# Ledger of designs, part 41: designed miniproteins, single chains

Each design is a single chain, and the fold is of that chain. pLDDT is the mean over its residues in the fold that is shown.

## One batch from the design tools (miniprotein)

Design m1404
Fold by ESMFold2-Fast:
Structure m1404 (fold): chain A 60 residues (1-60)
Amino acid sequence: SNFSVGDILEVLAEKGPLLAKELSELLKQPQSTVLDYLQRLEKAEFVVQSPADGRYGLKV
């Protein structure tokens, strides 16, 4: 599939904060691929990982 970083942002906007594993299952992508994209998005300050539960969410 034509998987992109935009797919992660769309799912987080729709469903709220999610674990990388949950995003992997929803997007039908390997968890390693999802984590790579999440790390790039976190560095770009579009997403943040909650220290309480490890969930990634939009920064706004």
Scores: mean pLDDT 83

Design m1405
Fold by ESMFold2-Fast:
Structure m1405 (fold): chain A 70 residues (1-70)
Amino acid sequence: GRAVAESDGKTVKVYVDGELAAEAPASADPEALAKEVERIGGEGAGMAAAVATGTARDTGQPVRVEGKAE
């Protein structure tokens, strides 16, 4: 499977196999969001969510991270 975490610098959206799995503000706790996404799409999806959220918080810029899903 495929996971895509994307952000506009304000909101993070995580897709697992093309379906929206989670949505959170970029100010959210990356670890908490990663744990929630991991329950849906596995470890790779959780890692993509954490990286995208952290990068969006640090830069305030659009970001897209791809990972492997279950």
Scores: mean pLDDT 81

Design m1406
Fold by ESMFold2-Fast:
Structure m1406 (fold): chain A 100 residues (1-100)
Amino acid sequence: MKIKIKVTVKVGPTEATIHIETDDPSVDARKIAEAIVEEFKKKGLLEKYSISVGSKTHAVVHLKFKKPMTGEEVAKLVEEAIRKLYPDAEIDITVEEVPS
């Protein structure tokens, strides 16, 4: 059975807030949050971050970037990070641009 992961990405000019939600109890939203942070670190894009864990199935990641990024660029890296942990996961990503 495919793991389902829902992600909402709220993108500002040099920041993003990423909300992670999953209905699968075998999936740890904190591990997904950590994988997202590591992907941005590996690309040299990350100035600072924080992770807030609401439950095993809900986490929020705040990212501050070294340069402006588009919602599409952020969503692509988020999907890459999740695919590394869960290659067969069904990933639903919604991108919202936050006005400056």
Scores: mean pLDDT 82

Design m1407
Fold by ESMFold2-Fast:
Structure m1407 (fold): chain A 85 residues (1-85)
Amino acid sequence: KVEEEVRKLAREVFGISEEEWEAVTSVDEFIGLVLDKAYEKYGHELPDELKLKMTELVLKLHLLEGVITEEQFKEKLEEVKKELE
């Protein structure tokens, strides 16, 4: 389910195709791809909503990898929401 949510965010928000997703071999490459797509599509100033979606995607990826817990995911996402106020 978390993997499906990450793939959906990557496709719908950042325009990352399934082929591009399958070609990525590391988390760092995936983050780089997301940044490239966001920069290309939205230019120099990313909307706060897009910044939040980028953070959500990265945190969900870390959750999927077992690097963080679901509780930590929720806490970190709420912190970012407050910072973007």
Scores: mean pLDDT 72

Design m1408
Fold by ESMFold2-Fast:
Structure m1408 (fold): chain A 98 residues (1-98)
Amino acid sequence: AEAKTLVATIRLKEVTPEAIARLETRMENLKASVPGVEYKIDGDEITITAVSKDENDLRLVAVTAAVLGEQDPRIESVELAGDDAVTAEVQAALAARA
């Protein structure tokens, strides 16, 4: 199967060491569960990149980012991007969960 890419960008309203540490813990757990996940923290922005041949892995990453955005008051926004088809399917799955 062809590998697909999903990128989730999380923007923080408030940057604290505690918020960053919590997000890093969540990202490390996600990397342990989904091979091909990587993340980068740059100030108030966390970028999560998932590359997988399994669409469910990409959906898990997208849902995880969206749930964090709903549950953590320090998160301003969550943006999803990637291959058009995968992004559209993931956006539909996200909307169905909301």
Scores: mean pLDDT 76

Design m1409
Fold by ESMFold2-Fast:
Parts: structure tokens; sequence; C-alpha cells
Structure m1409 (fold): chain A 94 residues (1-94)
């Protein structure tokens, strides 16, 4: 169905963001600030794409499905904020 295709596209995009967050963690752990900045820019781009896709998907979801997605988004946003603060701290120390 169309809804199933949108869900699959959204899931793939979220998995890509999660992978980039892991790559960002590794770059920051290694002190590779230049790589970390590039990865963060890519995360921001994909996060924008995921918001646009979710706006189309959310009206087609049950309240329970929407809550589960919102919880996943909140978890990823919290992780992004933590990594952003770490990146800013490393930039300030450089």
Amino acid sequence: SEVEKLKEEYEKLMEEIEKLLEELRRALDNGDIATAQKIFEEIQKKAKESRELYEKLKPKLSEEEAQEVDERINKLEKEMVGLYLELQAQLAAA
C-alpha cells in the first residue's frame, strides 16, 4: 500500500540518521573535528528530509503508531543535542 511504502521510506531514512549519529560519535571520540562537522551537516540535511516525510506520514498513522514514532524522534533529537554540545566543546578547546 501507499502508507506501507511511506513507512518503509521513513524507516530507511531514520536508519541512515542513526548510522550517521554513530559515525559522528566515532569522529568526536577521535578528535576529528573536520569530519564531525561534515557528518553533522549531513545529519541536519537528513533530519529536515525526515520532518518533511513525517508531515506526510503522520496523518495516516494511528495514535499509537504516531506516539511510537514521536518517542523515537525525541530519543534521536536528545542524542543529536548531546553530540552537538560535544562538537561545540571540542571546537572551543581547539
Scores: mean pLDDT 87

Design m1410
Fold by ESMFold2-Fast:
Structure m1410 (fold): chain A 90 residues (1-90)
Amino acid sequence: MMSGEELLAKMAEDMKNLILENPNAKPEELIKEIEKIKEEYYKKAEELGVLTKELADKMNSLVIEVVDKILQNDLEGAIKVLEEGLEEAK
């Protein structure tokens, strides 16, 4: 069974892959897909009974930082934030 930390790590990896696979996407389109990935992992965490306030706060903080970088047109910075999130989840 996946832990909350494993779900956070998988969410960060999926978001990183989305950015890497869509380098020419508009910021608004990337943000929409990032939010969709977050909702998917939030739902998975709820279904598995591992959605704690701490996990939800970590997921929200990561998404806020990534979205901020995308809005600044700093895709390299967005990827770095996601890589740091993956490191913390280990």
Scores: mean pLDDT 81

Design m1411
Fold by ESMFold2-Fast:
Structure m1411 (fold): chain A 71 residues (1-71)
Amino acid sequence: ELEKKIKELALQGKYDEMRELAFKNANDKEIKELLAKILKEEIEKLLAEGKLSEEEAKELLAKIEASMAKW
């Protein structure tokens, strides 16, 4: 249930803890790409619900893209 924990941490704004959990449990590129997709979808959903600002969402998406570029 890694995806559920990642989404809960993202919803709480605990992005550093979320990243640590993901990297400890997902060493494979495919798993990291799947987690990045789930996180992007959750960020877009939270933005649509007004739980994240546009600036926060943009920064988070940029960090995910930068992380994916290193894979």
Scores: mean pLDDT 70

Design m1412
Fold by ESMFold2-Fast:
Structure m1412 (fold): chain A 67 residues (1-67)
Amino acid sequence: ALERLRALLEEARRRGDSLAAAAIGEAIKLYEQGDVEGAIRSLENALAAETDPRGRRLLEEALAVLR
């Protein structure tokens, strides 16, 4: 899970998607603290705000990793 989340974070940063990068980075922090539900909620909130189709796909993939 963590390795895939870090890969998605790198892709978001490479694309310049600051919303997806911030959300995935926060999800990684929460997941490392054992707060899987908080990580999922953070990604769901970001997905509701994300308008870029590529950013949405990265957030959806991150959610799939945690579920």
Scores: mean pLDDT 82

Design m1413
Fold by ESMFold2-Fast:
Structure m1413 (fold): chain A 77 residues (1-77)
Amino acid sequence: HMEKKKEEAVQKVRDALEAGNADEAAKILSDYIEEVTGKLSDIEKQLINIAKRLAEEGRVDQAARVAEYAIDLAMKK
């Protein structure tokens, strides 16, 4: 089920962000998008970089929202 896979990916990203591991969160997010779409678009790459930067600034909730938005955009393809 697509929704279940999305929720699992979002949870893994959130767990990495809460652990203070912005690099791991970005990797999980990029790997998931590549798995479901075959490649990262430029917009998806920019959103991943924004989420990583927000996480590095301690804005974990905002980083998680940007990550969810990147996944939503990927799923529309």
Scores: mean pLDDT 77

Design m1414
Fold by ESMFold2-Fast:
Structure m1414 (fold): chain A 58 residues (1-58)
Amino acid sequence: APLDAAARATLTGLGFPAGSDADLAETVRNFQRVFGLAVDGIAGPETLAAMQGPGGAA
């Protein structure tokens, strides 16, 4: 999915493993805990927005 690629790039840039769906899901859960989001392991729009911050560039 498009969000999967964006999440992988962002999380990898932060030093987290996100190269596969399994790695992405676990890393997303850890990220969600750190940012106080619902921990469901899904790299959705809310999770992406939190990673990129308000007004994130393309």
Scores: mean pLDDT 70

Design m1415
Fold by ESMFold2-Fast:
Structure m1415 (fold): chain A 99 residues (1-99)
Amino acid sequence: ENKKKADNLMKASGYLVLAAGAAALQGPEKAREYFDKAVEALKKAYPEEGEKLAQEVRDLGDALVAAYEAGREALEAEAARLQAFVDRLGAEAKALLAK
């Protein structure tokens, strides 16, 4: 069922983009809300691998929050890593929808 998986991957991707923006503009508490929603969407997209992807998202979230305290350069670097993960999810969703 490729469409449901793609829909949940796109939803997770969207929440991760919102998390990166929230970390820069609204602070870590709001960013964590969006990371939690992204984790829920990923578990729906990947019932078998959801815990592995959820851990990757948690690690990215913890790194972004730590970077917020460390300063702008660190925050930009971790936001770039998060964007690479988002791009990977978007590419997979597009591949699923191309069927």
Scores: mean pLDDT 78

Design m1416
Fold by ESMFold2-Fast:
Structure m1416 (fold): chain A 81 residues (1-81)
Amino acid sequence: SEKKKIEEMIKRLMEEAKPLAEEAKERAEREGKVEELEELVKKVKEEFRENSSVELSEEQMEVLAYAAAYALLKEKEELER
């Protein structure tokens, strides 16, 4: 079923995103960027709610948002050089 295919996809995304979300939190603490990370997470969660084609739990959305926010922080560092 379509629902089961979406659930499998979300499961695999979560397996990839969880370590990235943890790394994002640890790096933000180490670099003093916790507030910047949390602001990006809030914005990414809003984008997920507005443009999501799949139903995500709050926990799933948070993990994915942290992983995406970390990628955005890396992009910002590249542009500021």
Scores: mean pLDDT 74

Design m1417
Fold by ESMFold2-Fast:
Structure m1417 (fold): chain A 77 residues (1-77)
Amino acid sequence: HHHEEELRERIKKETGASDEQIELAREIVDLFDKAMEETLKWLKDEIERGEKDGSFSPEELKRLKNLQKALEEYLKS
């Protein structure tokens, strides 16, 4: 979006990377974003399962919920 075009021009200027190399890097970032969405889905399911079966300590559950919140904030930005 806005920052992607500015970042592209900065990378070209600083590194000498080609437009094709930058486009490939953008595609890799898009794949990571999709992987993060799938990870969030898995994490939500794992937290729900752990709450139901008691397999996580209260401290572990809090840690996982904090990680879920951080990942949701990342994906919303």
Scores: mean pLDDT 77

Design m1418
Fold by ESMFold2-Fast:
Structure m1418 (fold): chain A 65 residues (1-65)
Amino acid sequence: ELLEVVEKTQKEVEELAKKGIISTVVYDPEKKTFEIVEVGKDAEEVAKFAAEHGDLPAEQERAFL
C-alpha cells in the first residue's frame, strides 16, 4: 500500500535525523522505490534532480499513481 511505503520511509528519515543525519526521500523510477538521500552529503544531487524533473518526491509519486 502506498501509505505504508511512505510511512516506513518517513520513519527511517526520522531515525537518521535523531542520529544527526539530515536526509530526504527521492523516488527512483527505475527501481520504483523510495531512496533516502543525505542532504548534507548529496544536497547538490537532490537540487539537480529537482531542477531536471521540476518535481519533489511527493508530487512525483502522485504522477506515477
Scores: mean pLDDT 59

Design m1419
Fold by ESMFold2-Fast:
Structure m1419 (fold): chain A 86 residues (1-86)
Amino acid sequence: AAAALIEKALAEAKKGQELIDEVRKKGKVTEEEAKEITEHGVTALRHLAEAYRLLGDDEMAAAAEAAAKAVPALVEKILKEFSKVV
Protein backbone atom coordinates (compact mmCIF):
# COMPACT_ATOMS: atom_id res chain seq x y z
CA ALA A 1 0.00 0.00 0.00
CA ALA A 2 1.00 3.67 -0.17
CA ALA A 3 2.21 3.67 3.46
CA ALA A 4 4.69 0.84 2.73
CA LEU A 5 6.10 2.78 -0.26
CA ILE A 6 6.50 5.90 1.91
CA GLU A 7 8.39 3.82 4.51
CA LYS A 8 10.67 2.46 1.74
CA ALA A 9 11.23 6.02 0.46
CA LEU A 10 12.20 7.21 3.97
CA ALA A 11 14.58 4.25 4.44
CA GLU A 12 16.33 5.04 1.12
CA ALA A 13 16.52 8.76 1.98
CA LYS A 14 18.07 7.88 5.36
CA LYS A 15 20.74 5.72 3.67
CA GLY A 16 21.58 8.53 1.26
CA GLN A 17 21.81 11.06 4.09
CA GLU A 18 24.11 8.77 6.12
CA LEU A 19 26.48 8.57 3.13
CA ILE A 20 26.37 12.36 2.64
CA ASP A 21 27.26 12.83 6.33
CA GLU A 22 30.22 10.44 5.98
CA VAL A 23 31.48 12.27 2.86
CA ARG A 24 31.17 15.65 4.62
CA LYS A 25 33.20 14.37 7.61
CA LYS A 26 35.92 12.94 5.30
CA GLY A 27 36.05 16.07 3.11
CA LYS A 28 36.33 13.88 -0.02
CA VAL A 29 34.06 11.74 -2.20
CA THR A 30 34.73 8.97 -4.71
CA GLU A 31 32.79 8.57 -7.97
CA GLU A 32 31.33 5.33 -6.53
CA GLU A 33 30.11 7.09 -3.34
CA ALA A 34 28.51 9.87 -5.43
CA LYS A 35 26.76 7.24 -7.59
CA GLU A 36 25.49 5.37 -4.50
CA ILE A 37 24.12 8.59 -2.94
CA THR A 38 22.40 9.39 -6.26
CA GLU A 39 20.87 5.89 -6.49
CA HIS A 40 19.41 6.16 -2.96
CA GLY A 41 17.90 9.56 -3.79
CA VAL A 42 16.39 8.40 -7.09
CA THR A 43 14.97 5.22 -5.52
CA ALA A 44 13.42 7.19 -2.63
CA LEU A 45 11.65 9.58 -5.03
CA ARG A 46 10.45 6.73 -7.27
CA HIS A 47 8.85 5.01 -4.26
CA LEU A 48 7.26 8.33 -3.29
CA ALA A 49 5.92 8.81 -6.85
CA GLU A 50 4.31 5.33 -6.74
CA ALA A 51 2.77 6.15 -3.34
CA TYR A 52 1.25 9.35 -4.77
CA ARG A 53 -0.17 7.42 -7.75
CA LEU A 54 -1.82 4.93 -5.37
CA LEU A 55 -3.34 7.90 -3.49
CA GLY A 56 -4.64 9.36 -6.79
CA ASP A 57 -2.36 12.42 -6.62
CA ASP A 58 -1.05 12.42 -10.20
CA GLU A 59 0.37 15.97 -9.91
CA MET A 60 2.57 15.08 -6.91
CA ALA A 61 3.54 11.78 -8.57
CA ALA A 62 4.74 13.73 -11.65
CA ALA A 63 6.60 16.20 -9.40
CA ALA A 64 8.38 13.33 -7.59
CA GLU A 65 9.37 11.76 -10.96
CA ALA A 66 10.74 15.13 -12.14
CA ALA A 67 12.66 15.48 -8.86
CA ALA A 68 14.15 11.98 -9.33
CA LYS A 69 15.54 13.05 -12.74
CA ALA A 70 17.10 16.15 -11.11
CA VAL A 71 18.82 14.17 -8.31
CA PRO A 72 22.20 13.56 -10.11
CA ALA A 73 22.74 17.32 -10.67
CA LEU A 74 21.59 18.17 -7.13
CA VAL A 75 23.91 15.56 -5.56
CA GLU A 76 26.86 16.86 -7.61
CA LYS A 77 26.15 20.44 -6.43
CA ILE A 78 25.79 19.45 -2.76
CA LEU A 79 28.96 17.30 -2.72
CA LYS A 80 31.05 20.04 -4.39
CA GLU A 81 30.16 22.43 -1.52
CA PHE A 82 31.81 20.29 1.23
CA SER A 83 34.07 17.81 -0.63
CA LYS A 84 35.86 17.14 -3.93
CA VAL A 85 35.30 14.24 -6.33
CA VAL A 86 38.30 11.92 -6.53
Scores: mean pLDDT 80

Design m1420
Fold by ESMFold2-Fast:
Structure m1420 (fold): chain A 65 residues (1-65)
Amino acid sequence: GPEEEAALARLRAGLDRAVAAGLISEAQANDILTEARRLIAEGRSPEEAVEVAERRAVALVIQSL
């Protein structure tokens, strides 16, 4: 629905910026986005799925520093 689409678009925009900054790879960004979509398909809320994905992205960024 619209909330799911908005949440995933926001997540994608953040991941695209992290890739552009060299903090994560495009493959890692795609894996994170795919994981968020899978969690939603499995019955998790869009907010919960995006939060899990954002935590994973932050962990990868910290590891790249």
Scores: mean pLDDT 85

Design m1421
Fold by ESMFold2-Fast:
Structure m1421 (fold): chain A 82 residues (1-82)
Amino acid sequence: MEEKRKRAEEIKKRLESFVLEAQNELDKIDQDYKEGKISKEEALKRYNEILERIQKAIQDAVDEFRKLGMEELAKELEKRLK
């Protein structure tokens, strides 16, 4: 049980770091758009690319939690994909 908990915590930390990085990229896109550095079309394209990366990262974490038998954590994360 302890090894599974440590693995789950590692997965959670990696996901949290990824989401934080993605949030920083979203903030930069918003700033660049407001400053007129990028077009609305370019901003939407970059925004969608980041959303797709977040969705994939969450799905990967859900799959890993399920493989560990951590079904409750998997279900909690899966709700964020919908």
Scores: mean pLDDT 80

Design m1422
Fold by ESMFold2-Fast:
Structure m1422 (fold): chain A 74 residues (1-74)
Amino acid sequence: EKLTNEVIARIYAREKVDEYVARAKKLMDETGISLDEAVKKVEEEVRKELSKYFPKELADTIAKRLGELVREKL
């Protein structure tokens, strides 16, 4: 359900945001890509990883939320 997926996504994103902020910073530093490109790559990695364990819709929601938080912190 949409509301439950959003709540789960918020909790997961808060737990993992610092890890993925560090990941995005490293990508930007090593490759010179933009913030937008780094966030997109982080979202893609999270979506791919979580799709192994969660329904696709939930994995997509978590990846998007995490990307938004990473962008806000950078």
Scores: mean pLDDT 78

Design m1423
Fold by ESMFold2-Fast:
Structure m1423 (fold): chain A 106 residues (1-106)
Amino acid sequence: MPSALEIVKKIIERVKEEALAYVKEHYPDLYDEFAEFLDKMSEEILKTFEELYKDPNVSLDEILEAIRKKGEELIDKYITDPKLREVARAAVETIIFLIRFYLEEP
């Protein structure tokens, strides 16, 4: 079976591809800015997940909240356009939703 890290990598890659396709179609002039943001977001979210997931005292809910906070920090730092901010927030929340869906134990 794939590791939790491999599952999270695939989630990030899929959401990144879908978000980039959306921006390319609807906001082509903002594509390059958004692509740079997604590269930084993908790297930082994956790093945050790897660092926290290794700690047995950290819950999945705490990891997902740390990812949300990191996403908002990166959005505030790198995105000025309000429409891109909405797309970026949707991407972060989709990543959080899919991680919860695939990694949540009963």
Scores: mean pLDDT 84

Design m1424
Fold by ESMFold2-Fast:
Structure m1424 (fold): chain A 85 residues (1-85)
Amino acid sequence: ARRAELRQAIVELAKKIDEAVRKGMSVEEIKNLVKEGLDELAQRFPELRDLVEKAKEKIDKATTVQQIVDIFSEFADEALRAAAA
């Protein structure tokens, strides 16, 4: 149940990110969107707090939309593996 809920939350956030990219939002706007979504995930799944903080640090250093997408993808993989334990 918990892992399925986390997977659904990650998929929903991924859809929001994809929509923002399709709409041509700026790098700064996409950074803010992703960081907000990550904070919401950390609130719902406190065990992900350390992974969220590391992802936010990488996002702050990102200069392109592709880098932000790649960072989120890496976070999603790590979060789902952590939830499997």
Scores: mean pLDDT 85

Design m1425
Fold by ESMFold2-Fast:
Structure m1425 (fold): chain A 62 residues (1-62)
Amino acid sequence: MLERYTGVGADAAEAMGKAIEALANGAKVVTVTGPLDAEQVESIKRGGALFGAEVTVTATAP
């Protein structure tokens, strides 16, 4: 199991899915890059807080 996860999503759904899967699998540091809006970024950060993980999100242009 990875304590640290780094992922890149080609679209918002892929980026969000990778972040949530990493958090559910017990990753404590999650870095995700993808075409995410502000609400999607906030959703991932809230998920990180719920799982007790440090989350970094880089939003790219769609």
Scores: mean pLDDT 78

Design m1426
Fold by ESMFold2-Fast:
Structure m1426 (fold): chain A 85 residues (1-85)
Amino acid sequence: SMESEKVREEILKILDETLDRIQQLMKDGASIDDIMKVAREYGEKIAEIKGEYLKKQYNASDSEIERYKRHVFDLMMGMPPAPDP
């Protein structure tokens, strides 16, 4: 539905904004604890919402949802999805 698409885009926007904020905190020398707190709070919330929509829209399995949650969590923790040297 158009509502699911809007929610999906909003979640992605929040993800981008959160990653930018985490990157800025890292550049400013913020503590790991402060960064992890921000990443955890947003990552868990977004992963739950998005996982539920994936199950409803694509009939995703529990394993697919868990994979997505882990992916979102890794992004929120400031871990790049591309190869990390």
Scores: mean pLDDT 70

Design m1427
Fold by ESMFold2-Fast:
Structure m1427 (fold): chain A 77 residues (1-77)
Amino acid sequence: SVPPFASRTLEAGESLRDVLLALLAELGLTEDSVVGAILAKHRSTEVYSLVGTLDEIYAAFEGLAEPGDVIRVEPVP
């Protein structure tokens, strides 16, 4: 059974791209798959969301993501 979403708290020294790839793998998806993605900030109430491929999500989040933030991905219909 494929889980409905995958999430992970970012740690210092982690590659955001590798974290996103790992979350996609938990869902049985690849880097070419279109998914919903959420970045929840640990230091504020801000939440960033988009629908896209891994490369689009990485480009959007790479300047925003910090250790302690939570990344969540889920399949889109």
Scores: mean pLDDT 84

Design m1428
Fold by ESMFold2-Fast:
Structure m1428 (fold): chain A 80 residues (1-80)
Amino acid sequence: SGDDQIRRVRQIMGDSLIEAARRFLEQGRRLRPRDPESARRVEELARRGIELAQRGDILGASDSLDRAADVLRQALEQLR
């Protein structure tokens, strides 16, 4: 049924977002010695992304990870 297809797509998207969030946690860990404040923010947003993805809130998870990416990008640009 269409509902089964939607559930499967959401599951795949959720798993992908959780994997992306785990990569942001690793990036935050690497950033921590040089910019602990931005690292903390990236890690908070990544954990929020995991929580939202696990709840099936794909749009909320995506938004949280987009914010994590923006914080990380800005922090890395300031360290150049």
Scores: mean pLDDT 88

Design m1429
Fold by ESMFold2-Fast:
Structure m1429 (fold): chain A 75 residues (1-75)
Amino acid sequence: SAAEEYYQAGLAAYEAGNYAEAVRYYGLAIDADPTYAEAYEKLAEAVEKLAESLGVPVPKALVEELRAKAAALRA
């Protein structure tokens, strides 16, 4: 599926340390399948890593919302 392909592209970007690209691909995976729990969880991780790499504060409210969404979808 398109969501799975975007998710895999996000994983590859994340492993390469390209967190901005990972955020983009995980976002596309969610757009393709809003029930893709794994994509929300990985997006939260990528957002944290992106903030860390840029030396800016982690957007905690967004990260918590994304993780809560992933947990709800897996329930």
Scores: mean pLDDT 89

Design m1430
Fold by ESMFold2-Fast:
Structure m1430 (fold): chain A 86 residues (1-86)
Amino acid sequence: SDLQLESLTLRYTKILESLGLPTGNPAITVSDALAYFQEVEKLSEEEALEKLDKVLTEIEETKDISVLVDLEVKIGIYYIKKAVGL
């Protein structure tokens, strides 16, 4: 759902702002996270959206930067592996 993607993107941007981190383009990061959950974790689109919502909720509640860093690292490693055929 476009509305759900927009909501997740806004929440992710607010998380970055609250942590004093650069916001860049959060829409591509949300899309990349959803692709990672679907392609690597073999979740459906609905399950991927639900998982991302839960992850963002945890970050919003805990303010734990390590949770955000872990997610970004996993996405980054996945795209590097995909680019080199691993």
Scores: mean pLDDT 78

Design m1431
Fold by ESMFold2-Fast:
Structure m1431 (fold): chain A 107 residues (1-107)
Amino acid sequence: DELEEQRARFEAGKETLIENAKNEKDPESIEVVKELAKWYKEYPDDAKKIAYELAKLLGEADSEEEFEKKVTEEIRAIVGEEQVEAVKELMEYRARMIAEAAYKALE
């Protein structure tokens, strides 16, 4: 039940973030949302929690500095201090791969 609720909240947050990114004309926010969606599908336990929290933060952060701080804090809370850098590196690596493929597919 909670899993279905979290999924619904993530999907709703994802749509809101995409609309906010379009209004702010920020293509990087769209890339992050797409990466979060891929994380949710491939790593449902940790990735879903991380994706949901990051989706919330993208709609609430006033600046990139605030966003980065919140992202780091949420990742730490979910996976623990030792895993923070590994998760960030994995997210960056996959974001690079997925962003190119996704934007090419939208052409």
Scores: mean pLDDT 54

Design m1432
Fold by ESMFold2-Fast:
Structure m1432 (fold): chain A 88 residues (1-88)
Amino acid sequence: LAEEILKAADAGDAEALLKASEKVAEKIYELGEKLGEPVGGEGSRRAAIQLGQEAAEALKAGDTEKARQLAEYLAKVAEEVEKKLKEL
């Protein structure tokens, strides 16, 4: 998932980046359910979607540096969530 986010940002594919942010949100929800705190994950899910939207908007505006920074942050979130899901 982290690789998908970075590839979308590097390709300038705002739509792929948005779809990847939705996948991150789904993984955050899954992690919250497995930890017994699905409601606690809602804010984190919304934050992931918002990061994807802001990164996609930056790409459309030609602000590649901002888009890359936001995508890298989202990718780190994806890596941490996937790592925790594998360790459960």
Scores: mean pLDDT 75

Design m1433
Fold by ESMFold2-Fast:
Structure m1433 (fold): chain A 98 residues (1-98)
Amino acid sequence: MPLSPEAIRLSARNVASHPLLANYTLMNLDQIPEEDRLPFLREFLPLVADQLSVKAVETLFRWVVEHFPEEAPALYDAIRDQLSPEKRAVVDKILAEA
């Protein structure tokens, strides 16, 4: 059963408030039930986007394009203003190659 939207928002905020948990979660997105991954990312990414390294952004969006190619542009648009020009260039390239 998928988590409620409220449970996903609470989980995303709780994880985002702890840098070590946020980093662990980004490296282990496959541990999130498949049905909850996209809703979780929609809530989680805006909370952590400004903290991501260039390499973390690249790794994340390659994973997003592989698993959610149709939703990848919308996920990017939600955090675009939080990313440096260098990070945006990396995501723009990944989306263009998808």
Scores: mean pLDDT 81

Design m1434
Fold by ESMFold2-Fast:
Structure m1434 (fold): chain A 62 residues (1-62)
Amino acid sequence: TSLSEEQVAELVELLMEKFGLSEERALRAVENAEAAGLTYEEILKAIEEGNLDKVTVEKLLS
């Protein structure tokens, strides 16, 4: 809801590249992170840094 269509697409692509998630799973992870109150900036930095310990998105999917 807080993320633009373009931002969601970018985060989904990065999740697929960095963590090997399918498009469906990556989209769910972004939705779960947004529901948990994470911002685009927080999600993007966690993905770019490759910090699984800080990637709430992936942990919420698991």
Scores: mean pLDDT 69

Design m1435
Fold by ESMFold2-Fast:
Structure m1435 (fold): chain A 100 residues (1-100)
Amino acid sequence: MEKYYVATAVADKKGNATIVDITEVEGSFSSAAMTALARGVDQALRTGGKIVSGGSSVDKSEDGSVGAGMGGEKGAGAGGAAPTEEKAIKTAKEAAKKAA
């Protein structure tokens, strides 16, 4: 399994951006990207800030998709492992929405 690091930053109403979370994820790049999305949304909803960036990169640069995502991909390699990650993201978003 590969290890990825995901950093999430949130900007407040004054435009001050702060890195609020750095998550270490083992598995596929897709898993890391999904984790980044869930963590970013959760933090933004709980702190009342805006999500400005979230991504995962281990010496893998793309077209500068810093704010667009991590080269997000459309569930190509799901096989049968993706369900858990997708459910986890949905659960995290629902929990954040309820807490907000």
Scores: mean pLDDT 51

Design m1436
Fold by ESMFold2-Fast:
Structure m1436 (fold): chain A 76 residues (1-76)
Amino acid sequence: EEEILESMKKLSEEAKKPFEELNKQLVESIKKIQKESDEKLKSGEMTREEVIASTNREIAEALRAIGDLLDEVIKK
């Protein structure tokens, strides 16, 4: 019954698409946050501790935003 396996694979592929897009967005957001943190460290305007605190906040905000998007996908 290859037809059943193909149908299950297709459904799995379709279900993965929204999560793959969210993962891409999360990775891109984290990379941007890392780049901004490096720039802040190089500028000398902030201490290492301040940069770490700011970076952690920005990562937490990015995770919350992705969580909201994931909730929308699940509720669809």
Scores: mean pLDDT 74

Design m1437
Fold by ESMFold2-Fast:
Structure m1437 (fold): chain A 84 residues (1-84)
Amino acid sequence: SSLAEMRAQLEAKAARIDALVRALGTKKLTPEQRARLQALVARAQEIISRAQALIDAGRMTPAEAAAILAELDAIEAEIEALLA
């Protein structure tokens, strides 16, 4: 149950990040903002992939899950700030 919930949360976070990137559009960003966005997206993808691997291996702890979600929330907020 908790593992299925964590997978659903990670998939939801990935979908939100993808939607924000799509909404931004490359033409709305300076080169510096575009580089920052690319770095944030790459970091989010790495975190999500590692989290999914931990879930699949049965190695995800509640503390680690909380830390991962908090880091993804911070990345989401940084991407949203580029949209503003």
Scores: mean pLDDT 79

Design m1438
Fold by ESMFold2-Fast:
Structure m1438 (fold): chain A 66 residues (1-66)
Amino acid sequence: VEELRGKTLAEAHEWLVTEKSVPSDVAARLLRLAGRSLEERVDDELLARVTAFLATWVPGPPEVRG
C-alpha cells in the first residue's frame, strides 16, 4: 500500500486492478476518480482509504465470481 504514496491516481487505479485484482469500477470509486484528475497524486487520505479497504477485501476466485 505504501507503494501508492506518490503515485498518480491513474497508476494507483492500475495497481489496484492488476496487483490486487480489484474490479476497475470499484477501484475508481475507492480512489474517488469522479471529479478528480487522473494525474493527481495519491495523498494520505486516499492511502488510508485504500489501506482500510484492502484490510477487509477478499477477491473471489475467477471461476466463482457470483
Scores: mean pLDDT 72

